# Designed miniproteins, single chains, continued (3), part 49

Each design is a single chain, and the fold is of that chain. pLDDT is the mean over its residues in the fold that is shown.

## One batch from the design tools (miniprotein)

Design m9681
Fold by ESMFold2-Fast:
Structure m9681 (fold): chain A 68 residues (1-68)
Amino acid sequence: SSEEEAALRRILAELLALGHRAAAEGNQAAVDLVNQTLLEVGRAVREGASIEELEAIARRGRAAVDAA
């Protein structure tokens, strides 16, 4: 649906912004974590995961980046 597409675009935009910030700061560990999270989101989308599942994956990824 349009709402699901908007939610997915928001998740991807937030993760990409984190990746750009980490790259600008020279934080390779954080860049790698963002890239891993983006791959997990992509796999989940292909497997038909719900938006709630995608949000959970993104939340775990952001928490890992914050700890790096």
Scores: mean pLDDT 88

Design m9682
Fold by ESMFold2-Fast:
Structure m9682 (fold): chain A 96 residues (1-96)
Amino acid sequence: MEEEEKKLLEKALEYIKKYSKEIEEELEKLKSAAEVTEKAEEIVEEGKKEGKEEEGIVKAVALLLAYGMKQYGLDPSTEEGFKKYLEKLKEEQAAL
């Protein structure tokens, strides 16, 4: 992965760890990948309007990562789930 992408992923994972309950509640309200994507886009746009674009991007990526982890049957609120998700992403990249 690019160093910039890696740094963004690390910030997003820390956000999930710190705000795991808030992310879980948001994901319970969202029933499809389309709704998660729409919410992520809204978070980014809101951040741009408030002059907090980087924070908005981190929050949006955190929501998308947590959703992706849940699709693989992983718990986004646990460190073990984060490690397993990263392993799966690396395996897919190595298979390409």
Scores: mean pLDDT 74

Design m9683
Fold by ESMFold2-Fast:
Structure m9683 (fold): chain A 57 residues (1-57)
Amino acid sequence: MEQRERDIEFLQTVLGLSREDAEAVVRVRETRGPAAAGDLVEALLNGDRAAVDALLA
């Protein structure tokens, strides 16, 4: 619980992600693991909307 909120804050403050995007990254990490979360971060930073949609589906 505390770890989740810290991860969301980290993604917002360090990477400049919106709260919604940061929450999506944490959710993907929880459900599919850190590699999938890393792929989502890369897709978000590159503006790859197709990859973001695929990772969230």
Scores: mean pLDDT 79

Design m9684
Fold by ESMFold2-Fast:
Structure m9684 (fold): chain A 88 residues (1-88)
Amino acid sequence: GIEELERLLKELEKLAKELIKLAKEYSDKFGNVPLGIGEILKAIGAVYEARLLLEKAKKGEISVEEAKKKIEQIIEEIKKLIEELKKK
């Protein structure tokens, strides 16, 4: 139920933190801050969106299943960005 959504949010927060760290390291390595800023903003936005989805599910405004699906999609997007930065 809600506890599973809270677990997914914690996973996303950990991934977002990793993405921010990699984006900063990438910017430092290449001296191009704008290349890392987009990834940092995406990470922050992803966590914010997932928190809103969790709150909506808690209020019964959306189903737990719908919130879970959307949060899992956000997690997949962040994982792809992390993989791309690790290749550079």
Scores: mean pLDDT 81

Design m9685
Fold by ESMFold2-Fast:
Structure m9685 (fold): chain A 92 residues (1-92)
Amino acid sequence: MDEELLEQAERWIEEARAALPNLSDEDVEAMLRAVREAIEKGWGAEEADALVEEARAAELTPEERREVMIRATAMRLVDAIRKQGLEELLKA
């Protein structure tokens, strides 16, 4: 279920936060929002790759680039959890 997928992603983000000092509440909320969007729209690694390619061609501000990276990371995370489970991410 999508709820289980979201819970898995939230656990991963929480573990990542423990390893990264100074993750703001806004950064966590942005990542969770991106994860929910990817789950709802069925986006995965292919859509993440397309988004990154579009961003490479565009003259983006650092803020816009950060937003693209958050979305792409969320899409790849969701895809990895769906196809291989959390084990694939832990092997990387």
Scores: mean pLDDT 69

Design m9686
Fold by ESMFold2-Fast:
Structure m9686 (fold): chain A 80 residues (1-80)
Amino acid sequence: KLTPEQLEKDVAEAMARIVVSVAKIAMKRKPKSEEQAKEEIKRSENLKKLLEETVPDEKAKEEAIKQLDKLIEELKKWLE
């Protein structure tokens, strides 16, 4: 029998690990077009919103959002 706190922690950790891995992979790629870069920015911003709404663990949520912010910043620099 899991406590609500333990289940919450396990879910948050899993989601954070997935987001961090995806962001790292995305940062190694270069966008193929301005349209692709804009789509990746929008997708990352939507994912940040989803994390804020669904992940109750503030530390895990903060780390995942931080990685997404880095990806968004790199994509914005590429568009300049």
Scores: mean pLDDT 74

Design m9687
Fold by ESMFold2-Fast:
Structure m9687 (fold): chain A 80 residues (1-80)
Amino acid sequence: SMLETVKKILELGKKLFESKDIEERDKLVEEIYELLSKLSEEQQKLLIDTFTEIHEKAKSSEEVEEILEKALKELEELIK
């Protein structure tokens, strides 16, 4: 489902921000890009905005998870 695709992108995004290995990061970026191509423009924009917020505001893994949970709720409303 589109919701499962979104959840997977958010999980991969979290792993990307936590990863220190260049090879792992490259694989995560490729997988995120492939999954993003399956989503609507509105969903892509929300996910891009979410990753931007993580980059600008998140100071810990807990804050990353909080931002991701908020994004997931907003995405669930978009598919209803």
Scores: mean pLDDT 76

Design m9688
Fold by ESMFold2-Fast:
Structure m9688 (fold): chain A 100 residues (1-100)
Amino acid sequence: SKEKLKELIEKAMELADRILTLAEQGAPVDELLKAFRELLEVFNEIKSLITDPELQKKADEIIDKIRELATEFIQDPSKAVELARKIRELVEELKKLVES
């Protein structure tokens, strides 16, 4: 469903904004990790709803980049703000791709 996909994208944007806010506030690592896990769960749902092969390929590339950035955060939490900003930009690209 295109409507469900849009709702999941909106949820991903809200989670990305929350991660950035938490990172900027120096929130505990556990809070950031919880928000990252929620974001990754939303991405799994987004992937499952894309059926167009070209759109799925482009979306998969963006989502894979986001997964790589989340992994970098787990390895080095001191980069949280930088990684959160990059994640937000990639989620915005995914939103633009899905809405086009």
Scores: mean pLDDT 81

Design m9689
Fold by ESMFold2-Fast:
Parts: structure tokens; C-alpha cells; sequence
Structure m9689 (fold): chain A 72 residues (1-72)
């Protein structure tokens, strides 16, 4: 979603919230939309990060951590 992308971009720009922003966004989405909603947000973030060379490895790791957290 747009909010997920905004969180990723804000995290990348600041550096401080890079991984935390994506992970929290996915976890909150899972709580509101259910487990599948959060997992989908994390998977979309991971795919977008892998397809976009501008996205750092830290963002990719954050998306993976979010997916792992929401999968549990």
C-alpha cells in the first residue's frame, strides 16, 4: 500500500527508521487486516526492494524480518 511505501522511503531517507519503519508497518497491517494482510505488505516490500536497485540491503532485510514476524 501507499503507506507501506512511504514508510520504506522515509526509513531509507532518514536511515534511523530504515528497518524499524518497514517492520512496524507490516506488523500493524497484520493486526488490522489479519496475518495475511501484514504478510502481503512485507512480501510486496521485499519484492519492490529486490526489483529496485535504489533500495538498500537494509530495506530488504527489514522486509524479510517483517514477513517473519507477521508469519508467526
Amino acid sequence: NDQGKAAIQAGLDSGDLDGLGVARGAAEAAHEYGKNGGAMTARMALQTAEENPSVSEKAIEAARKSLEATDK
Scores: mean pLDDT 53

Design m9690
Fold by ESMFold2-Fast:
Structure m9690 (fold): chain A 88 residues (1-88)
Amino acid sequence: SALDEEARELLAWAEEKGDEVLAEAARATLTAKPKIREAMLAYAKALKAKAEGDEKKAAEYLAKAKQIPVLTPEEIDEGIELIERAVS
């Protein structure tokens, strides 16, 4: 699917850049059930934007991930903390 292709491209980018956190997020997305895959892909895109120094885009993708009802409150909080650490 297009989502699977996007996740594979994200994994390749992360591996090339040595970004282990993003690589883990992309691998998890590829192994996830379809329902949770959308949320994980949005979160992985936030991590990529953070790695590229685009804090605004990272925040936008994180906000999208929060709207997908498969993340726990704890996972949402961890995602917010990761983005906040990028902008500090």
Scores: mean pLDDT 72

Design m9691
Fold by ESMFold2-Fast:
Structure m9691 (fold): chain A 71 residues (1-71)
Amino acid sequence: MQELIEKLNEIQKEIWEAWKNRRSVELDEETLKEYEKEVEEGSRYAEENADSLPPDRSLVEPKLLEALLKG
């Protein structure tokens, strides 16, 4: 489980780096909350499907990435 989540975080980090270079998306607090909820559901989906395609819905906000890593 955690190994799979770590793999997802690695992919999200790559996407975040690409987004960071662009820095063209403005996120509202409501959007951030939606992302957090999607991430939690994504984790459950990943656990159930073991090794499956990672969700195309990824975090673009660096703060969210750090929050996920912390727990």
Scores: mean pLDDT 53

Design m9692
Fold by ESMFold2-Fast:
Structure m9692 (fold): chain A 74 residues (1-74)
Amino acid sequence: PLTPEQILARWTPEQRALLEKFLERARSAKTRDELNQAVLDFVREFLKAFPDATDEEITQFLHDAALLLQHLRA
């Protein structure tokens, strides 16, 4: 499986900054509701920052975010 470093390396510095911000919020979340809110805010921030992103790019970015979250919670 891909390491966190390998996952982050496929994205631009701006996209990586957003992923890292999401992971910090996920680490700070004490409840499922806080984690859900962090995920929703992350999706909104991505769509606002990258309005020209393709459906494939959006899907891959969210998939990679989920993999990073799994690594964080393992």
Scores: mean pLDDT 81

Design m9693
Fold by ESMFold2-Fast:
Structure m9693 (fold): chain A 110 residues (1-110)
Amino acid sequence: SMRLERLRERIRRALEELLRERGITDLRVEVRVYTDPVTGVESIEVTLTDLRTGQRVVLRFSPNAEVPEEKLDAVIELQAEAAQLTPEQRAVVREMARIVREIIRESLAE
């Protein structure tokens, strides 16, 4: 999908810019289009890797709907706890998730 590829690239650039502007060097971000192999449903997948530990947080967003903030916060807290992220890294993950939601919301308003 051309729309999903543009959305993926917009999100990638915004998240890499966030890390650069804040001087964060111990986190790596990857953004891809994920296609469910059973259903064919497409999602924007954001993977954040803690370069100190190799632990990863993986978030998937619908490109066609805004995720409720409460649900997103719950998923982030669960994954951040499992990955043993620092409070500072958890704050960055929450900020990244908010940026992704805003970009998707803006794309839906086109």
Scores: mean pLDDT 82

Design m9694
Fold by ESMFold2-Fast:
Structure m9694 (fold): chain A 80 residues (1-80)
Amino acid sequence: EREALLEAARRQGEALGDALAGLSDEELEAVVALVVPQLPPEAAELLRRGAEAAKAGDRERARELFARAAVIAAEEWLRA
């Protein structure tokens, strides 16, 4: 169950990363400002790096970083 939930979180993070990589720089900054304060520090760092990659046009790297952020956030939640 835990492993299945983490894999689902990773897949959702990849899908979200693809969607976020299509946003404008202003839209990405708005999402980062809203979401980062609600994330564990490690996940927040990955989300910020993913946004930077998306702004640079590197959608594959953005997807990977957003997927990692989602998994870390899910792991932290499951530890509670």
Scores: mean pLDDT 76

Design m9695
Fold by ESMFold2-Fast:
Structure m9695 (fold): chain A 58 residues (1-58)
Amino acid sequence: MSHDEITEKIREWAEELRPRLTPEQLSELLQEAANMLQDGASIEEVDKWVKEKVKELE
């Protein structure tokens, strides 16, 4: 997965989740998601994790 693909996916999640989370929660979640993607996790696996985490934080 390229760095550009990771950056774009993080941007998409940021736009989707901004109204649902505090800025602090969003920042922490996106940083962790980016780390998972860089460590070789698939976009599908990280997206599932992000959705589950957002549900817990709402």
Scores: mean pLDDT 79

Design m9696
Fold by ESMFold2-Fast:
Structure m9696 (fold): chain A 80 residues (1-80)
Amino acid sequence: SLAELMAEIDALLIDLFTRVERGEASVDEVEETRRRILQLLDEAVELVRRERPEELPMYEHMRQTIETGLDAVIEHLRRR
């Protein structure tokens, strides 16, 4: 369900940012988690397109925001 997809995305983001803040995340681990999060977001966007098209712009904006944020984290880690 959409709620289950969003809950998994939230859990992955919280875990990832916690590990990054602790200096425990490698670039490879962040890139792998990024791929998983974007896959789940793509599934959520497809669900919203079919079942809740009025909410589609919100979820598309959320996807772009999360992708941009994760790309910034990867770049930050690569510079260290």
Scores: mean pLDDT 85

Design m9697
Fold by ESMFold2-Fast:
Structure m9697 (fold): chain A 110 residues (1-110)
Amino acid sequence: LLRGVHLADARGALEDALREVKTAIEYAKQGNVEEAIKEAKRAYDLVTLAEGHLAAAVSTPRERKALELAQEARDDVKKAIDYLEKGDVETAIKYLERARQKLEEAIALL
């Protein structure tokens, strides 16, 4: 597989994940916990997809940092889902905002 294709696919998946995280934050702030969970789960799957593409292609320190940030963002999204399921919306929003920042940083490195 061509390295450039994996990096482009990773960036696309991270951009899609970022949109889903932003939408999850919006729903959570509106008190729509069910839709926030749905969007956060979609973001989790998209970050996981991006990690797979990055792992297949990573070779520079910049790309390794993007993979690290994607992994940290995935963990933050998972914590946000767990807090949303417990009804702790305020803490969930903090984890989603952390994931948003890490996804923006990862995308900027690619």
Scores: mean pLDDT 91

Design m9698
Fold by ESMFold2-Fast:
Structure m9698 (fold): chain A 77 residues (1-77)
Amino acid sequence: MLLSEVELLEEALELQIAVAKAIAKSSKDKELSEKYEELAKELERILEEARATPDEEERRRLLEEGLEFYKEKVKEI
């Protein structure tokens, strides 16, 4: 029942995708809503790429990069 490091990173990225989608749906500003929807789609692409990666170390790196990407993009919005 203990999650691996990679599984924990996947859950963290999935949570950030869910948060971005929630902000997009709740935002009264159409521009802000569109930016968060685009962010969620980009994070979903990163998650899919990580899951498709056969090397666990590379998968971990991609997930960590996805989480960093979210943090940097949110600062711009």
Scores: mean pLDDT 81

Design m9699
Fold by ESMFold2-Fast:
Structure m9699 (fold): chain A 119 residues (1-119)
Amino acid sequence: SEKEERAIRENLERLEEVVEEFLNMKNPSLKEAAELLERFADSALGALATGDEEAIRRVEELAEVILEKAKELGNEKLIEAAELLMEMVRAAKARDLESMTELAERLRKLLEEIREELE
């Protein structure tokens, strides 16, 4: 429906904004990076849950950019979080919504732990 198409577009626009923000961070704290990855994960889950092939492809491309930036920052837990995002994309491609949701919960937990450890 048109309402579903608008929801997909809005989630993808939010993802693009989050990626641009993350790429423009010169020296983010681990907390700032984790908070940004949480925002990405929330919008990604919404887009991936639609099962729309074009939306899944765009989320994959954006998640790859996030993973590259996480590797540049050099924090192993941020890299693990970004890799979980890629696993969520693979679950969505397989139309495995249960695994995708479980991976999203694992990612949320990991990002929570990163924020708590940095207190």
Scores: mean pLDDT 83

Design m9700
Fold by ESMFold2-Fast:
Structure m9700 (fold): chain A 73 residues (1-73)
Amino acid sequence: KKEDDLEYVRFLIEQIKRYVETLSTVHKKSKEEVLQAIKELEKAAKDKMIEAGVSEDIIKYFEEEVEKLKEEV
């Protein structure tokens, strides 16, 4: 389960990265608009992970990776 949860989180991070790239390059969204979209996706993903019983250490890993993405915007 932990390995599957970690793979799922890595998949979500890659999807968020792709979405951020699309918003910035294709849609020419502002830094603030991109950051808002990331925050909304992060909250939705965290809520789903908590409901699914994903361990706190994996949720923390997801949070740290998303925070790095926010810094790159």
Scores: mean pLDDT 79

Design m9701
Fold by ESMFold2-Fast:
Structure m9701 (fold): chain A 57 residues (1-57)
Amino acid sequence: MEEQIEQAKKVKEKYEKLANEYRSLADAGLREQYGPLIRKAEAAVKAAEENLKFLEE
């Protein structure tokens, strides 16, 4: 259980960082390139959050 929680936390952190980097690039005028990547990263963060809630309950 703890191992799965740790893995989910790392996945969440990874995609949160990527989403923030992509948002910065989109704000700089690269929205067309990074918009879809932001959405994919945000979906991965949400999935990791749902897994964490499931594992912690």
Scores: mean pLDDT 78

Design m9702
Fold by ESMFold2-Fast:
Structure m9702 (fold): chain A 95 residues (1-95)
Amino acid sequence: SAAEELRALVERRLEMIERQKKAGREPSEEEKAEGAALVARIQAILDAHPSREVRLALAAVVAERLLKEGRPQSEIDELARELGVSRAEIYEALK
């Protein structure tokens, strides 16, 4: 589904950012190109499928990362607000 594809792409982009941050170096031209391609595909899916289901899938992936990083619940609440979903829907999607 579009939601499953979006989840996989967002997770891959977040993992790439984490690796680059841990490496303490500038991304290579190949890594920059891969990152740009992932962002373009994510945006294309959001533009083609502006559904609550797709927005919830995105919210769940980002919220899982925020929780793993020990970020405060207020950041999850901001994410829910920006994507037009509830905190309860995000936590349900993470089960």
Scores: mean pLDDT 77

Design m9703
Fold by ESMFold2-Fast:
Structure m9703 (fold): chain A 96 residues (1-96)
Amino acid sequence: DEMLKYLEKLFEELIKELEKLGEGGEVIALSLKEGIKLAGIKEVVKKLLIDLFGLDEKKAEELVEKALKDPSKAEELIKKILEGLKKILEEREKEK
């Protein structure tokens, strides 16, 4: 599936961007790489949507399906996930 490969490519760039954010970003990037290896990209993206944005499983699946049908929606989805992960890193940095 060409769109699935495109989503994987966008997510690889997201992982590289996280790795540039220091040790916290590297730990999250490693966790995401392991998740993809074990469960695949669709499941990792669904879990991130649920964990980062409080979406139910059905809504997360709908967003992944839309991303697989439209390159612009894939780009928007991955950008949104990256922004959510950056916020988590900022929160962790501020906690003692």
Scores: mean pLDDT 82

Design m9704
Fold by ESMFold2-Fast:
Structure m9704 (fold): chain A 88 residues (1-88)
Amino acid sequence: MKEPPVVRLSAAQRREIAELLATHPDTPEALARIAEIERDATLEHAETLSLEELEYLLEHMEKVEEHLNPLQKEFLEHVKKLLEEKKK
């Protein structure tokens, strides 16, 4: 079977997310955009994210959970599951 290579977010993607979180952490628009970037990169490869990165995303996405679309909410639940596994 084709195993995808270990995927890490690109430096540009990480920088964009960090800038959005630093400047607009509680804005629904910024968090929705972060969720889109992270969803596409991490739904298949979320295990490549560090515990700290997952915790940071969870905290910010939970603040605007009611404004997330269904795919972004699915990503939020995936992040929650991975956090529980990584905290062991």
Scores: mean pLDDT 61

Design m9705
Fold by ESMFold2-Fast:
Structure m9705 (fold): chain A 87 residues (1-87)
Amino acid sequence: MPKLARATLTLDSSGNGSATAVDERGNPVAEVTGKQDSSNVVNITIKALEDAYVLVQVQTSTQVADGPAVELKKGETKSFTVTLVPR
């Protein structure tokens, strides 16, 4: 069964971030990277280390977004965009 993994991706002042999505036991399951391309849009890329469902929350100092649950197979890479909203 795919593992459920979570990551909180914090973007720096340049709009860049990276995080590791971990399962409930703290095992690394996926690598997450983010790049803000406009004032409220972030491009997220997830690379799976294991078969997983990955949930990503994206945050800046003033904004937040919850990503969709993304199903990946081991070695798969998926990309999507999220829209930031004020806190």
Scores: mean pLDDT 82

Design m9706
Fold by ESMFold2-Fast:
Structure m9706 (fold): chain A 75 residues (1-75)
Amino acid sequence: SLSQILTPEEVAILEKTKKELEETDDPEIQELIKQRADYELKAVMHEMMGMKDLAEQYRKKAKEIEKKIEELKKK
């Protein structure tokens, strides 16, 4: 079942998130990294459920958070 199995894509998201959290001590950036990971994981879950439009919306939200992280890192 979906609750018992992590896909390689979900594992990759979690490993990337862990590494990025270890690379920053900024609580605001850490919170955005976690929010991005949540949206990326929701996109994978909804794609597996056949909810393509919702999966695309979550991927777009994750991309918006990525832009915010990049802007904060420039400061």
Scores: mean pLDDT 82

Design m9707
Fold by ESMFold2-Fast:
Structure m9707 (fold): chain A 81 residues (1-81)
Amino acid sequence: AVPILVALLEADERWRVAAAAYMLRHPEELELALADPATRELGELLERAVREFREEAEALSDEEVHRLVGEAQARAAALAA
């Protein structure tokens, strides 16, 4: 799961913006990802996305973030199949 999420985030800026917007709303989840050695690479990529796309991520509404995260999850599931 983690390698697929890393690949998804690296493949398209769209997913990095969505991830940044989610992490800004759920900073505790970013902290958990960074604390776990199994998810540290993902956590570091998410932290970079928050830094790079903060302005764009903050401009998104909660409804837009929910939609984009759902789309990203569906894409990750398709890549896992």
Scores: mean pLDDT 79

Design m9708
Fold by ESMFold2-Fast:
Structure m9708 (fold): chain A 71 residues (1-71)
Amino acid sequence: MSEEEREKLIEEIVEYMKTELPQVAKPLSEEQLREAAEEVYEKYGEKIKDKEDLENLRYAIIKELLKKAKE
């Protein structure tokens, strides 16, 4: 995946967090959301082809957000 594709996917993960998981995402800073999205990308980026793949990763995304909330 190119650097531009990586950045685009990270932004899409952040958007998913804000729209679909607002109660977990809202108390976090933009930097914390980006860090959580980068962790999701590093672990699962190759499996994410569309927005439905993000929904399938809902629990993994919540887990990374909760990690940042605790740190």
Scores: mean pLDDT 79

Design m9709
Fold by ESMFold2-Fast:
Structure m9709 (fold): chain A 76 residues (1-76)
Amino acid sequence: MEKKFEEALKKVKEALEKGVNEALQVTAEILRKLVEEGVPMEELEKLSKKLLELLDPAAAKYDSEEFAKSSLPLEE
């Protein structure tokens, strides 16, 4: 499981170097493949959060937005 997470993160990072749209496409393909392989939803949610944080750290920190406004990190 963890090895699949590492592989997924690596592929998304490589795609992100080409652009956010490319990274989003790769992320969707990876998640689709994992669903087809029968990975539990709980594990998919964990991976999705990691991938979202990689693509958009601000979105991944949604719950901490109010705190961020009073102090750094920036978190719009």
Scores: mean pLDDT 64

Design m9710
Fold by ESMFold2-Fast:
Structure m9710 (fold): chain A 62 residues (1-62)
Amino acid sequence: MEEIRKKLLEYGVSEEQIEAAWKAAKGDPEQMVSILLEQGLITVEQFEEIMNRKIVRTAPEA
């Protein structure tokens, strides 16, 4: 979460907006980022960058 917060702040999202989205997402980081995208506070490219670091880390099948 700390890394996600830092990126959101770099993108110009305020701490208040991050907190409101976090509460609306009920502590779910994926929902929080989705809410911020829906509100237009981040771009699709920024959303993909955050999600790529979070959810699409592994490519090879083991």
Scores: mean pLDDT 71

Design m9711
Fold by ESMFold2-Fast:
Structure m9711 (fold): chain A 83 residues (1-83)
Amino acid sequence: FEELAEEILKKAKEEGASEEELEKIKEAIKLAKELIEKEKLPFPDAMEIAGAKVTGSLADPLAAYKKRLEQAKKQNLTFPPPL
């Protein structure tokens, strides 16, 4: 997890992210770590949910993700991307 988090930050810096953007990325990484520990989510799913929450794109991205994941599992389908 921490190695993947450092890689994300390094890439953002290389792409010219501002200090404020880097702080938002760090906030999302911290939230993703909590989601992995509490909800046992894979890293990429946790990062997408954390990013949506930090940007305010969805009121409850974790609940939306769980609903979609459960539906996909019941149909034995590839999990659709989060909202």
Scores: mean pLDDT 69

Design m9712
Fold by ESMFold2-Fast:
Structure m9712 (fold): chain A 68 residues (1-68)
Amino acid sequence: SLEEELEKLREEFSHQLGREIADRILTATLPELLRWAEEGRFSPEVKAQIERALADVQARLEAEKARL
């Protein structure tokens, strides 16, 4: 599935570049995908998946910021 392929790519990029860079790429990409979802380009199920992924990344970045 597309989700499985994307997860594999994220794992490979995270291993090579580190989680920080992977999270930055996701924060740049997921808001754009969410905007397209708001425009009705995706099913409600896909929109919900994008929203959860964005929330997860934002939560991790906020936790990292709180450690400073």
Scores: mean pLDDT 66

Design m9713
Fold by ESMFold2-Fast:
Structure m9713 (fold): chain A 79 residues (1-79)
Amino acid sequence: EIEDLVKEIEDLQKRIDSLNKEIETLRAEQRKLDVEKAKIYQKLIDEKGVLPQSEMDKKVDELLKKNEEAIKALREALA
């Protein structure tokens, strides 16, 4: 009876130790991903910049206008 309880305590301690090692591994991976995410974010700012909404709206309007002109040209070619 006492020997069975000692084994149960030892098994529980091994499980606790295993879970603690897993937690530390996950924390290390999270820090690594946070650093990588920050680098990607900085690269996007450096390469593309932060555009105000008005500038984005202008680009959308230009694309819509080009699309309408292309559709008109196709209609004239098919007529």
Scores: mean pLDDT 70

Design m9714
Fold by ESMFold2-Fast:
Structure m9714 (fold): chain A 71 residues (1-71)
Amino acid sequence: SKKEEFKKYVKNKNFSKSTSIAMEMNMTKEEMIEIGFSEETVNSIMNMIKNNKKKGMTPEEVIKNSEQKKY
């Protein structure tokens, strides 16, 4: 499931893929906390979502941008 993939990527510190999944699913802070992540980790992911939305980035672009060693 997408929630299990999200959990796996957060545990592996792959925040680009976890942020992409959270954006795709429109996950709330409360849903992430209920999964068992710390408020600090959840706030970090929420800030990444907000920053990416301000840049007009899609979930797919977030992944591509994080995989590029230069822009």
Scores: mean pLDDT 73

Design m9715
Fold by ESMFold2-Fast:
Structure m9715 (fold): chain A 76 residues (1-76)
Amino acid sequence: SQDTPLDKFAKALVALAPNDELAAKIKEAFDNKDYEGLAEEVAKLVAERPEARALLLRLAQQMPDEFREPVLAALS
């Protein structure tokens, strides 16, 4: 199966998540189109793994605007 840009970003976030709870919350936010909740979980992930910020910024550019804008704000 082909990964969409959104799927690729979701997989990257889950793989970078420091624990299963954060990974589950990220998946739930994507499934529910909870853009604000996703931005909060991305901010938590980057606080734990600052080295991931550059990769996530690059991947976020490929996402639809409704996901991209809140995520980019969280990564700023």
Scores: mean pLDDT 77

